# Designed miniproteins, single chains, continued (5): the designs that were tried, part 21

Each design is a single chain, and the fold is of that chain. pLDDT is the mean over its residues in the fold that is shown.

## One batch from the design tools (miniprotein)

Design m16753
Fold by ESMFold2-Fast:
Parts: structure tokens; C-alpha cells; sequence
Structure m16753 (fold): chain A 81 residues (1-81)
């Protein structure tokens, strides 16, 4: 479980780096991966936060459909954690 949580943190940092470069599509992909790893580790609060960041990034990238789905996933995981 610790390794999965470390991967979640690694992808979250990569997402922030992509965001700083203005690559919102890549940032969304990294934040989504971060959410998946935190979810697998059972860290639902961090998974929800990462999916929420992915949703914001995809919205800025113009992918409103993916942003909506990830925002819904974030809300559901927030109820579980």
C-alpha cells in the first residue's frame, strides 16, 4: 500500500509540473493517474483531491466531458473517505 501511495504522490508532482508549464492536458493525465494510485492504496481523500485537480486541468484543456466524469468520481470518493 505504501508503494501505491508513493506513486500517487509522484504523479501528483508530475501533474503540478505540467500545470506550471501550461500543459493542462498532460497535467490532467498525471492527476488522473495520481487519483488511481491513491484509490488503489485506499487513500480515498487523496484520490478525491487528485481527481478534482484532474477535472480542473481537463476543463482548462477544453475536455469538459472528461472533467465532469472526474469531478463526479471525486465527489463519490469524498463520501467514502
Amino acid sequence: MEELREKGEEYRKKGLEAWKKGDYKKAGEYFEQSGKYYEKSGDYNKAAASYHLAAIAYEKAGDKEKAKKLLEKSKELSKKG
Scores: mean pLDDT 86

Design m16754
Fold by ESMFold2-Fast:
Structure m16754 (fold): chain A 77 residues (1-77)
Amino acid sequence: SDCERLVEIARRLLDLVPKEAIPKAIGALLAVIGYCLLGDPEAAARYLAEFIRELIEEYPELKEELEELLREVEELL
């Protein structure tokens, strides 16, 4: 399901981000789960895509890896 894929992507994001970004990445995972529980996987995908775009701006050294995750999220929109 789209929700299972979005949760998997958000979990992969937790492994990728630097230590200081882990709390906000956990927040993003919880938001994805929340939208999915409300039956709104499109909102979950849009939220996660915007969060990843913000991370790319904040951590340009992770741009390649973050853009790969962003592509996977955008395939669900």
Scores: mean pLDDT 87

Design m16755
Fold by ESMFold2-Fast:
Structure m16755 (fold): chain A 86 residues (1-86)
Amino acid sequence: PDSLIDNEDYQGAIDQYQQILSQNPNDAVAWHNLGVSYTRLGDYDLGIYYSQRAIDLGYRRAYLTLAGSYLVKGDYQRAQQYLNLY
């Protein structure tokens, strides 16, 4: 509850990127920004999921979000591997 305002900023971004992806599912930047938004909300599993979709579309910058999510989950080996792929 104490961080609700900060979380609402990312919820608005998520809604916008989901609308973009409903019309253009190949928008790698929108997939990446969804991954970043979920990671900032503390949902690292969704952050990983959406970042992987951006990578599948060739958006290499999503490796940073993927690595960061694994780092927070304590998977330092996977985090290092994805940083090396960026």
Scores: mean pLDDT 80

Design m16756
Fold by ESMFold2-Fast:
Structure m16756 (fold): chain A 61 residues (1-61)
Amino acid sequence: MAERAAALAELGARYSRLTSDAARGAVLPHFAALADESLSEAEFRAAVAAAEAAIAAAEAA
């Protein structure tokens, strides 16, 4: 699905810009959840929002 691929690419790019192992470790479980292709549309959207919030918090630290 194009929307899932685009969201994962954007989040992956932001994750790769994180400079500390602690920040990367904090967001890694959210990426593991996003890799689950069995998630419903609503579950995927919620997982994306959680990953975005975790990355934003790591970027702000």
Scores: mean pLDDT 76

Design m16757
Fold by ESMFold2-Fast:
Formats: structure tokens, C-alpha cells, sequence
Structure m16757 (fold): chain A 80 residues (1-80)
């Protein structure tokens, strides 16, 4: 749990896949891909943040705030 993790390669691939779905406007598929990234790397703060953005696009404002907050908790230097 308390270890140095440099964005697990498999998690990064799912994160990139999520970004592709997000760009296409397929926010539901983006959410699934970002969730997979987080399952593979629970410290992947960028995946938490983008998961929040995808929920925001679907109008799930409360979930969006929750995941963005988790990203900031994992990396306080992470900005919008």
C-alpha cells in the first residue's frame, strides 16, 4: 500500500483508453476504463480525477466531486 508506484503500465493503458472514450463523448465507457485503471493502480490520482470529470459530464455532480477529492488526497500538488 505504501509504495512508490509509477503508473502501472496496465493501469496507464486503461487510463489512455478512458481518455479516448472521453474524447468521443462515450462517458460511460470512459468511466469503466478509468475504474479499471484504479483497480490496477489504487494510487493513480490522474485516473481518479478523470473519472470525476466523466461523472461530471453525465451530470453525476456528487460522484464527480468525490473522485476529484480523492485525486487531491493522493497528490496534493495535483492541480485542475
Amino acid sequence: LIEEVNKNPSAQRYFELGNEYFEKGDYEAAILAYQKAIELDPNFYEAYYNLGLAYEKLGEEKKAEEYKKKALELNPDFKL
Scores: mean pLDDT 79

Design m16758
Fold by ESMFold2-Fast:
Structure m16758 (fold): chain A 88 residues (1-88)
Amino acid sequence: EAYKRAIELDPNFALAHSNLGGVLLSQGKDDEAEEHYRKALELRKKLLGDEHPDVGTSLLNLASVLRSQGKDDEAEELRQKAEEILKA
């Protein structure tokens, strides 16, 4: 459910989810890492818009965990989206 509070969430909240995702990934907890990276991506999209560089970075992080899970096709789609956002 999209409501005002979800959009107003602090960028530090998205950073916290991204950092926790990285820690979980380093522990081999790929499914939990994916969940936190997806939350970070959703928060950044709502706060900054779909074309922001931080959204591109979040897409790369999610692509990395998906590749670790063997979800190579989904990972490559997200990597291509990130490249388009981060281009110039």
Scores: mean pLDDT 77

Design m16759
Fold by ESMFold2-Fast:
Structure m16759 (fold): chain A 65 residues (1-65)
Amino acid sequence: MERTRELVEEFARASEAGDVERARRLLDELIAAGAPQSTVARLLAEALGIPEAEARRMVSAARAA
């Protein structure tokens, strides 16, 4: 969980900065790290302050390639 949470925090910073390329890369790395989709979505929702449903869509879109 520690590395996953750190990656989520970096993703949140990249998103706040409007760095779409970095945000996408970090999301891809989160998925590649083997974190469950539901866990990644929940942590993203918390870090970004958005609804979990919206975070799930972001993760699912990246996961689906």
Scores: mean pLDDT 71

Design m16760
Fold by ESMFold2-Fast:
Structure m16760 (fold): chain A 80 residues (1-80)
Amino acid sequence: MTIKVKLSDGSIKEINVNSELTVKEFLDLLKDKAGATDEEIQALKDTFKLLGLDDNTPIFFEENQTIDLTKVKEMSKFLK
């Protein structure tokens, strides 16, 4: 499926994902496919840790879901 990712610089990237990914797989995909910076990835890791999510926790996406990395506190939207 396709999701939209808004990066900290305001750019929007469309990436193809499986309906279920682990936190680690999602972060790796953001770095490799969306061009997220190491600082953005670290901020997301810290946010997921704060929410009680580890690298192996599955997260779920819906078709055309928009993820705003400038609103890292909203990452809880991935939880189902």
Scores: mean pLDDT 72

Design m16761
Fold by ESMFold2-Fast:
Structure m16761 (fold): chain A 57 residues (1-57)
Amino acid sequence: MSFQEKIFAGNEYLAEQGKSEATPEEIANAAREKLGLSEDETKQLREKVEQLVADAR
């Protein structure tokens, strides 16, 4: 599963909770809940989201 697929899953989960804005940590934690990611996978996803947010700003 790609990082983009994991980010999409996290954002979908947060949208279900009515959250309009999310931190990289919240997205990674949401993906963990939805997909059952390990602690290492969750950490890697958080770091990837942080990089993508930095690149977009």
Scores: mean pLDDT 77

Design m16762
Fold by ESMFold2-Fast:
Structure m16762 (fold): chain A 87 residues (1-87)
Amino acid sequence: NPMLELIETLLNLPPGNQLDPEQARKRQEAIDALINLHSEEEQKALLESLLELGIISEEEVEDILKNLSPEQIIPEAWRKINEYLNS
């Protein structure tokens, strides 16, 4: 699952201030891949993967899908990933 692999790459990297140059490159590549998710199908797959990994709740998935436009989904997903990593 390419979406799950992308998220797991971000989760398995050390905190930003502890990244070596190769880890920083991998993080940037994963962020770039995330930002380039333009289709509703890709954005839904992202949210489903975040739910599977326990990064967001079922209620948060419902709220995002009902209240956010496609352009808002990726920024919100990235915000949720960052909150999870910094918790």
Scores: mean pLDDT 76

Design m16763
Fold by ESMFold2-Fast:
Structure m16763 (fold): chain A 64 residues (1-64)
Amino acid sequence: LEEEIARLEAEIAALRAERAALEAQLAATADPERRQELTDRIWALDMEILRLEGRLERLKKELA
């Protein structure tokens, strides 16, 4: 359980870092096709982060 929580926290942190990098790329990009691709990737990361955060919250409640 503790190992699983630690892994989820690390994965969420990695995804948040990736999202920040994509947002920086989006801010520097003027090409509309590339902007759409980056926006879609950011949205997909946001959805995955929300799923993992929900799982993490449930696991933490089980431990408490």
Scores: mean pLDDT 83

Design m16764
Fold by ESMFold2-Fast:
Structure m16764 (fold): chain A 70 residues (1-70)
Amino acid sequence: NEAAEAARRAAEAARAVGEGGAASTMAWQKLIASKENPEAAKAAREGARAGQAGDWEAAADGLYRSSVLA
């Protein structure tokens, strides 16, 4: 069933984004530390934590705020 397969792939993609959040946070922390912007670093950490908790919408929001503040 194509609809069930599409739903499964969407769930896997959302989970992969959550797992990738930790690696993204590490990269963002290194970049932001070199820029001396603590507010952007804080937003990136919050976003990664939300992603690991399974809240990908909050994770995306945190990373977006980090990029705006950097």
Scores: mean pLDDT 58

Design m16765
Fold by ESMFold2-Fast:
Structure m16765 (fold): chain A 70 residues (1-70)
Amino acid sequence: TREQAEAVIKAVESAMSDPEAAAKAAAEVAALKATADAEAASLPTAEEQEAAREAIAILASGVEALLKKA
């Protein structure tokens, strides 16, 4: 989940030199967030689910802010 989100952030940083790649990164962020939310819901404890959900929300917000600048 975090690893996937970090990979997307890295892709966005790379894409900032290419507007076309930035649009692709936005689509990847949406897809990865959906996958990450599903994985978070499948975690064995409510505490882990809540922590994962919080981390996903923070990372998604961060990537969205980067895409707005690109």
Scores: mean pLDDT 70

Design m16766
Fold by ESMFold2-Fast:
Structure m16766 (fold): chain A 75 residues (1-75)
Amino acid sequence: MVEKAIEAARKLGGEEVAEKFREIADYWLSRGLSEKEAVLAAAGYLVSEGLITPEQAREIAKAAGVSEEDAEKAL
C-alpha cells in the first residue's frame, strides 16, 4: 500500500513530494499506524503544507488501494 502511494505521489508531484510522503508515512508506521492510516496521514500532511491539492491527495490514496469513500472522508 505505502509503496503504491509513493509511486503515485512521484507521478503527481515529483521526487521531492514522493520523498516527503515516504518520510511522513514511515514516521506514522513506526508509531504503530496501519499502512492505510499512514497513507492518509502522509497525504493529508502534504495538503496542509501546500505541496499537493486535496484532489491529488485523494488520487494518491486511491492508487494505494484506499477506498474512494475513505479517501473523500479523510482528505
Scores: mean pLDDT 85

Design m16767
Fold by ESMFold2-Fast:
Structure m16767 (fold): chain A 92 residues (1-92)
Amino acid sequence: MEVEELREEARRHLEEAERALEAGDSEEALRHARLATDAAIRAGELGDVEAVRETLDRLNELAGRAAERGDLELETELSLLQMRLAVAIAHS
């Protein structure tokens, strides 16, 4: 799997997560955030630490927006995804 494809997949899913959150679809936002996280972890395993860092930053922004909307369940799930990515960086 091409590392550039994984970075692009992570970015695409983050954009979809942002759109879903703006539309009020927390379930779709979380689904896309999970897919972005999985792609970023795979990119990190292939040496693309910047894909992991970019995804961490954008997940943090999404968690903040979820909190502002009062969606504490989505905020919690997004924070768990950030922890998964932080572990991936720490083991790189």
Scores: mean pLDDT 84

Design m16768
Fold by ESMFold2-Fast:
Structure m16768 (fold): chain A 65 residues (1-65)
Amino acid sequence: PGLSPRARLSEELAAPVVREVSRAMDELAAEEARHGMSPEEVDRRVVEVNRAAAERFRAALEALR
């Protein structure tokens, strides 16, 4: 059983966002290694990345209406 057409479309919209989050997390890890970021700063950056991703995904879903 596959996803419904709408669910598949939602997954296709989510895929680039998930990829972008993964890349941003890799960049954050590299920045932490280079500059010695505090745990609090890392947590703040993680929240920002997730918030931006959620906003982008929401905008993409709204565009389908």
Scores: mean pLDDT 72

Design m16769
Fold by ESMFold2-Fast:
Structure m16769 (fold): chain A 55 residues (1-55)
Amino acid sequence: SELEERIEKTKENAEAAKEAIKENMEKHGVPKEKIEEALEELDKKVEERIKELKE
């Protein structure tokens, strides 16, 4: 369905963003704990976006 396609695109975009954030933070010497926090915040935003798509 169109909704399923939009959810998959949202997940794909989120994975790309997570990789970019991880690489950028690693290049700047950010501790792994802070990188994990940033990725967790992104995961929460992705969950919110998926919820919005289902509404």
Scores: mean pLDDT 81

Design m16770
Fold by ESMFold2-Fast:
Structure m16770 (fold): chain A 57 residues (1-57)
Amino acid sequence: SLEEKKEAYRQKLIDEHMKTEEQKKLFELSWELIEDPNLTAEEIAKKVQEEIKKLKS
């Protein structure tokens, strides 16, 4: 199905490009935020940056 292909592609990107658990978590957050039609790219970037600060603290 389309959903299965989408999930497989997402997982492949995580496995190939996200080497730490923190990077994987941030990728998951970014993917979720991109799917929200009410968020701008700037708002997504801000939310991701806030999570980066929390994880590195």
Scores: mean pLDDT 71

Design m16771
Fold by ESMFold2-Fast:
Structure m16771 (fold): chain A 115 residues (1-115)
Amino acid sequence: MEDEIENLAKEVKETAQKALEELSRVARDIAQRNPEAAAEITELVGKAAGYLTKAIDVLEKNPFSKEAREKAKELLEKAVGYVDEAAQIASRVDPEAGKRLREMAEKLREAAKKL
């Protein structure tokens, strides 16, 4: 059971880390091509990145704690909300960036369900 929980926490953490890297790339790409939308998307991406970083920290410190996993799930769900909002705005100005953000939100949502 503990090994299974540790592997689950590691998988969810790796998903969140990959999302952080992709959020940085998407925000940069949008800022370069669509400066009018850049400020709003950058704020939403920043909020999502903050919650992802907190979720990673919680999972690293206490992967076996039910309370820690529930906290990480809550933080991931908040990050998904901000990524979904960023995707809606991005889709109006950069459909490819919007698609990347939607795919990221789905991966994070599935990761949160595993906790």
Scores: mean pLDDT 82

Design m16772
Fold by ESMFold2-Fast:
Structure m16772 (fold): chain A 88 residues (1-88)
Amino acid sequence: MMSEEELEAEILEALARMIIGILKSTKNPSEEEAEEMARRIIELARKLAEMGRTEEAVELLREAARVLEEKGFLEVAERVRREAEELE
């Protein structure tokens, strides 16, 4: 059965993936929206890393950075990539 810690980690991962999915499906996000979503993804990934899920956290950050770069938010994408490198 899922422990409290396991459940919390699953929820954090699901939330991060949901935000990345929203960003990916949004054709014309504003810079403010992109920055807010990136900030939330970074916070969730940091919590996952603190719970020992560093590999998953890094993967989520790298996927988020890729999506941001595809949407043209190069500075935001670079910040997210640096967060991933810092966790490794």
Scores: mean pLDDT 83

Design m16773
Fold by ESMFold2-Fast:
Structure m16773 (fold): chain A 94 residues (1-94)
Amino acid sequence: MEYTLEGEKLYKEGKYEEAKKKYEEAIKKYPNLASAWHGLGEVLYKLEEYEKAKEYYEKAIEIFPEYKKAWKNLAEVLEKLGEYEKAEEYRKKA
């Protein structure tokens, strides 16, 4: 689905608050869209809201466990939160 495409474009343009709104709209319509949860996580990571970024990456992998990029980004967030052992374990799943 192309519902996350506008969010991705805004994210690449550095418009993180606008990207957040587009991903939130996608999730309201399609709550099982792993890519929208992942996109929200990336936006929150840029906004330095690491705990929420972690939560949304975990939601993305709950929906799609083979989401390699979500596992990789979750590991990066865990490093920001000081959870180094768990970060290394999760990086191996990416």
Scores: mean pLDDT 84

Design m16774
Fold by ESMFold2-Fast:
Structure m16774 (fold): chain A 71 residues (1-71)
Amino acid sequence: SMARERGLLELNRLASAAMDGDTEKAREETRRALEAGVSIEELRAVADNARYHGATESAEAIEETIREHEK
């Protein structure tokens, strides 16, 4: 569906921002991915991958943005 295609695009943008260490962009792209219907599970996978590659601040930004959305 077009909605899922948008979600995948936002997920890819998030992954790039996270690996670049751009914490503000990672927060923005996490919010956009959530709005596009990307699952919390997929977002956590991006955060886990970023953390594994040493982008700890980006991983924490993603995790915090998810927690804010769940409130």
Scores: mean pLDDT 86

Design m16775
Fold by ESMFold2-Fast:
Structure m16775 (fold): chain A 66 residues (1-66)
Amino acid sequence: AAADLEAARAALAAGDFEAALEHLRRAAPASPRPEEALGALRLAEGTTDPALRRRLLEGALRIIEA
């Protein structure tokens, strides 16, 4: 979980949304709000808008970190 969160932060900083999504998905079940985190990740998978995808992945990271 901690390793996945660190990898997700690095991937987001690099603009690697596929890697960020994979690491966040692995960390989500251990978060304080797993259903909310997984919901944001599903929306990120379903969007083709790169700006919205980044915002959803950043939102999921914040939910998982909280």
Scores: mean pLDDT 80

Design m16776
Fold by ESMFold2-Fast:
Structure m16776 (fold): chain A 56 residues (1-56)
Amino acid sequence: SIGADLVKHYLGLSDEVVAEAVRALEAGDEERAIEILKAAGLSEQQARGAVRALKL
């Protein structure tokens, strides 16, 4: 998705991290997606912003 490409490029995340976050969102688990992104080095605000972008 365009959102995944933007998050990867803008925030410097690996394909594997983005794929795991997307899987969590597809399962309806937004908090798990935020946790995955924070574990990758993002702040809570950055992780929430990334989740919104991944839904594009």
Scores: mean pLDDT 81

Design m16777
Fold by ESMFold2-Fast:
Structure m16777 (fold): chain A 71 residues (1-71)
Amino acid sequence: SRREVTGTLRLPDGLVLTRERVTTDDGEEATTWSFSWTPEGEPWRERFLAASAAEREAAARAIAAAVRAAL
């Protein structure tokens, strides 16, 4: 399989979003997204992990809105 980084997006508070195109050995393609936290984002990551399901949903919606606005 082949993985290719097709974009990166730096969000506030040290969250980094990476877009990758994955091509399997049989030629199937998919776009994947991954999240990582920089050292500046560690306090936000800890708050996210400790948050209630409703608070995590609100954070996920905010991240999705930021991604849509940047695309």
Scores: mean pLDDT 67

Design m16778
Fold by ESMFold2-Fast:
Structure m16778 (fold): chain A 65 residues (1-65)
Amino acid sequence: SEEEKKQKAKDLIILGRRYFLEGDYDKALEYFKEAKKLYESLNDEKGIKEVEELIEEVKKKKGEY
């Protein structure tokens, strides 16, 4: 159902944030990309925007030397 997909996307965001805090940026990015695909399948523009902002944050951390 759409509700199950939305809950799964939220759970993936929680997991991605945990890996991000642990410094595992590659795993964080994997989970956020999965969440983005779910929000895209739901046409959830707010969810897509939230995940894109999180993906940008991960990319900034990976690009800083």
Scores: mean pLDDT 86

Design m16779
Fold by ESMFold2-Fast:
Structure m16779 (fold): chain A 64 residues (1-64)
Amino acid sequence: AKKVAVVGGPTEEAAKEAGEKAVKENGADDYVALPGASGEEALALGERIREEEGAAVGVYMAEL
C-alpha cells in the first residue's frame, strides 16, 4: 500500500518541512501540504486519502 503524509501547519514552509521529514523519517512515499489547515482538516483529508486510495496515512501538524 502507498504511504502518504498529510501535513498541516501555520505556513507553507512549516508544512513542507514537516512533510519532507515524514518522507525521510517515517518512510512515506509522498506528502500533501495543507498550509493554514487546522488539525481537524488535515485529519479529515488523511481519512479520505486512506479510504479512497487504500494508502497508509500519517497526519502531522507543523508549529512555528
Scores: mean pLDDT 76

Design m16780
Fold by ESMFold2-Fast:
Structure m16780 (fold): chain A 90 residues (1-90)
Amino acid sequence: GTLHGLFYFLDGRYEEAVRTFLETDPNNAENWNNVGLAYYKAGRYEEAIEYYEKAIELDPNNKGAYRNLSKAYRKLGEFEKAEEYEQLAA
């Protein structure tokens, strides 16, 4: 359907953004957080979580990534994990 076609178009854009971030600086926690945010906007919450976790591995003080993890877990219905990550962001 048309909605599925639009979703694939947006997904292709996010894959291009991911490649660009990885080529510029793969050790920048903000780049990994931005990759996660791109997947989150595409509705791909499990992939978003994976990239937010990579951001935290590079910078454990990245409160933005913890807030984004909380939001992604809420979208998956994992409210207990969402609350845990929200507290870590505080």
Scores: mean pLDDT 74

Design m16781
Fold by ESMFold2-Fast:
Formats: structure tokens, C-alpha cells, sequence
Structure m16781 (fold): chain A 60 residues (1-60)
């Protein structure tokens, strides 16, 4: 597993935690950073789609 994918997974987890705490702006920021990292790795296509779906939900 690449370091980039691991960093993306950490940011995805932080975004979900921030969402659970009602920190919407922080959650969006962490999820956008995760999506950027996943977008650089073809193996992380599912994780990218998950992060983008969560960002869309939080911006709704």
C-alpha cells in the first residue's frame, strides 16, 4: 500500500470524525484533502468515490 493511500485513509477518518462532531467545515476540508490524495492513485478509485460522495452530502 502506498504512503499516499494511507495518508488519504487517515484524512478520510478525520473527516468522518469531524462530521460526527458537527464540525462541517473541518469535515469538508479533510475529505477534500483525502479525495485529492486518492485521485493520484488508480488503486484508490473506490475510496475517491466514497470521499466525493461524502463531500457532496455535506455541501447539500
Amino acid sequence: VSETVLEGEVKLALGLMAKSLGLTDLAIKQLEEAAKLFATEPSAAKELEEAEALIKELKA
Scores: mean pLDDT 82

Design m16782
Fold by ESMFold2-Fast:
Parts: sequence; structure tokens; C-alpha cells
Structure m16782 (fold): chain A 71 residues (1-71)
Amino acid sequence: GELLELLRRAREALERGDVAGARELLEKAQSLATDPVVLHNIRVALERLAAGDVAGALAAVDEAIKTLEQL
């Protein structure tokens, strides 16, 4: 679905060091997320990006993707 595609694109942006692009994609993903665990991990990813923790943001995006794929 659209949410999964946005999260995958955000992960790819983070892997390229495109922090601004990743932030935009995660903000869009946040607006579409309804599952509380997925939403929590998107929020954690945004908080870690704000702190400059790209590796931590990637880990949070991966958790959001894994949770969404199990729904």
C-alpha cells in the first residue's frame, strides 16, 4: 500500500544521506498511519532525525516496515 511504499522510500533516502527527503516521506507516512505501533516507530524515526541520529532513524523505519508487513 501507499504507507509501506512511503516507508521504503524513506529508508532508501536515509541510506543515501537525504535527511530532508526522508523527513518529508516520514511526515507523509505519519499522516497515513493508523496502527499505534507503526505510528510510534515513525514518530521515533522523526525524533532521531531531529537529533542527527540517522542510524537510529533507519532502525525505527525498519521496525515500522516489519510491523506493517505483519498486519
Scores: mean pLDDT 88

Design m16783
Fold by ESMFold2-Fast:
Structure m16783 (fold): chain A 74 residues (1-74)
Amino acid sequence: MEEEIERLVEEGRKLIEKAYQLADKLPPSKRQEALARIVGLEIELVAAWYSGDVEGLRRVVKEAKELIKELEKE
């Protein structure tokens, strides 16, 4: 279980970092909206990690992947 938590946290952190990099390339109007969504995911990741919520971590990873796909189309 601990190994799965570590894997999901690491994956989530890397996805959030990628989302920040993509947001930096957006026009100012779209960047603000993207940053708000990324900050929300970061808060969810920390909360799920602190509580050992594996399903919460999986949800954050899924949402982060979906956000990255959206940002790559902007």
Scores: mean pLDDT 83

Design m16784
Fold by ESMFold2-Fast:
Structure m16784 (fold): chain A 74 residues (1-74)
Amino acid sequence: GEELIEKAKEYVEEAVKALKEGDYEKAFELGLKAKELGLEAMKAGADAARATGVALAGLGVAVEAGLKLGKPPE
């Protein structure tokens, strides 16, 4: 599970960077990937607080990017 948390953190950092650079499509996709990996990490028995935190961070970036694109997060 820890490797999934590390990967999810990388996607959150990339999504935040893309969001700051105005690449909203990339930020949206990476944010959703981070959310999915965080949820998978929790299911795989990783630390629930860390896994939930990274999933919520990814979702937050995806929501903000989606609003900029005029799309709801999928």
Scores: mean pLDDT 79

Design m16785
Fold by ESMFold2-Fast:
Structure m16785 (fold): chain A 79 residues (1-79)
Amino acid sequence: EEELLRLIRELEERLREAVERGDREELERIVEEARRHLPEPVAVAVEGAALRATMKPGEPLSEELQALRAKIKAYQAAQ
């Protein structure tokens, strides 16, 4: 699943940048892309992180990204 891992890393970086910019439109695109291409538990984690980002404008999404990485690892381990 090298493509899946690459997509996850790419979306994680885009999410981080969008959060730092407060770019709601980009956050919505990232969530849509995750829902279409990622497994449901990972996509749900991305959506949760984006929602938290909108509640903390301008704040780094560090704890939410940490939670997302934990979900990704759990998904990979549960193969």
Scores: mean pLDDT 70

Design m16786
Fold by ESMFold2-Fast:
Structure m16786 (fold): chain A 73 residues (1-73)
Amino acid sequence: ALDERIDAAVDRYAAEHGLTEEQRERVRKLVRDIVKAMGRELTDEEIDYLVRTAIRELEFEDYYRKKKPPKPL
């Protein structure tokens, strides 16, 4: 099922990036929401791209919220 494919991709990338359980759940929710908005079946490559993008966005936002950026944007 689509949800199983999303969960598999999230689990793989979350483990690789050392995400917390809370961060992993946030990524999973974001990807599922995007997939629902698209209203179609996605390829494994599209799901992979969405998961990786969501993780990068989450890490970027978390970094800038916790620490002042050392360089201008």
Scores: mean pLDDT 73

Design m16787
Fold by ESMFold2-Fast:
Structure m16787 (fold): chain A 100 residues (1-100)
Amino acid sequence: SAMEEAKKLFEEGKEYFEKGDYEKAIELFEELLKKYPDSPLVDEAQLLLGEAYFKLGDLEKAEEYAIPLLKSKNPEIRKKALELLVEIGVEKLKEAVEKV
């Protein structure tokens, strides 16, 4: 079923994320968002996608995925998205000061 396929992509993506393979995690989470946009896992997958881009130093992509989650129906997702956006803001400020 679509729900089982979305869950498989989510669990595989999360496993790669936990192993530090952020590029593979991104591929799996982007596939989940494209194939199963109405899945209840979409907000969690989008949050992990934003976090994975942040880990790779792609602050623009991390922010692009995190900002819409401030309007998530799930208060825990909203909180984690805000925390990620704060971390992105801090990294942008560090880059501006350190020229790195």
Scores: mean pLDDT 89

Design m16788
Fold by ESMFold2-Fast:
Parts: C-alpha cells; sequence; structure tokens
Structure m16788 (fold): chain A 67 residues (1-67)
C-alpha cells in the first residue's frame, strides 16, 4: 500500500494520529520525500503541534522549493 495515500485517507476521516504514523513511515522509507514532510506538517497542525508543523514545512520546502 502507498503510505502517503493511506495517511491521506485517515486524515480525511479525522484520524490524525494514525495519519501521522503513516506519513512518518513514508519519511522513513524515503527521507528526501518532500511531499511526505508537507503532509506531515498538515496533520501536525490538526494535532495543535504548531512548532513541529513549521519545522516539517521548512524541511519540505528545502527538499522541494516548488511546494
Amino acid sequence: MDKLKEGEKLFKEGKYLEALGYYSQAIIDDPNNAEAYYKLAEVLKKLGMESAAETAIQKARELDPSL
């Protein structure tokens, strides 16, 4: 299964902690996956983890400035 797509399904269902787990696995599988960091930032915002979300966005943009 695609870890990013599975995480996105859970995110849409409001299962933010489960989505976080899948996005984290996507990053472990590919540490240079800018999209995974961007999706991680989205779920971190929903969990109220603003500082962690900002860090994830910065990392995503460093890997892919077009995001």
Scores: mean pLDDT 82

Design m16789
Fold by ESMFold2-Fast:
Structure m16789 (fold): chain A 72 residues (1-72)
Amino acid sequence: SMLQERYEALHREIAELEGLSEAEQAEFRAQFDKEMERIQKENGLSPEEMLELKIETLEAILALLKERKARG
């Protein structure tokens, strides 16, 4: 789906920006997905609502990381 492709692209952008290895990318994704699954279960979100929230959260993280890198 387009949402899943966007989610995968955001993880790649963050990994490239931070210079993460493939193993570090996998670890970051696993930790993020685990935490987001906890939030989904506690709040009764649908899989689609959860994927949208994951995308919004990663977009916010990416924006903050880009700003921090630009500031030095």
Scores: mean pLDDT 84

Design m16790
Fold by ESMFold2-Fast:
Structure m16790 (fold): chain A 57 residues (1-57)
Amino acid sequence: DNLLDVAAMLISHVTGIPVKEARERLKNGEPLSAKEQQAVDQAKKTVESAKKALEKL
């Protein structure tokens, strides 16, 4: 959930499409543009960092 939400928000920010549309494209596994793929990569890094900060080792 967190990765999908963050990726959809970043795609929306960089492409100008609504967050709902970006989320649906990600859910359906539709082909992403280079800019959208870059946003997904950034979202993965953000979610992994947040997850490590929230989970005690």
Scores: mean pLDDT 74

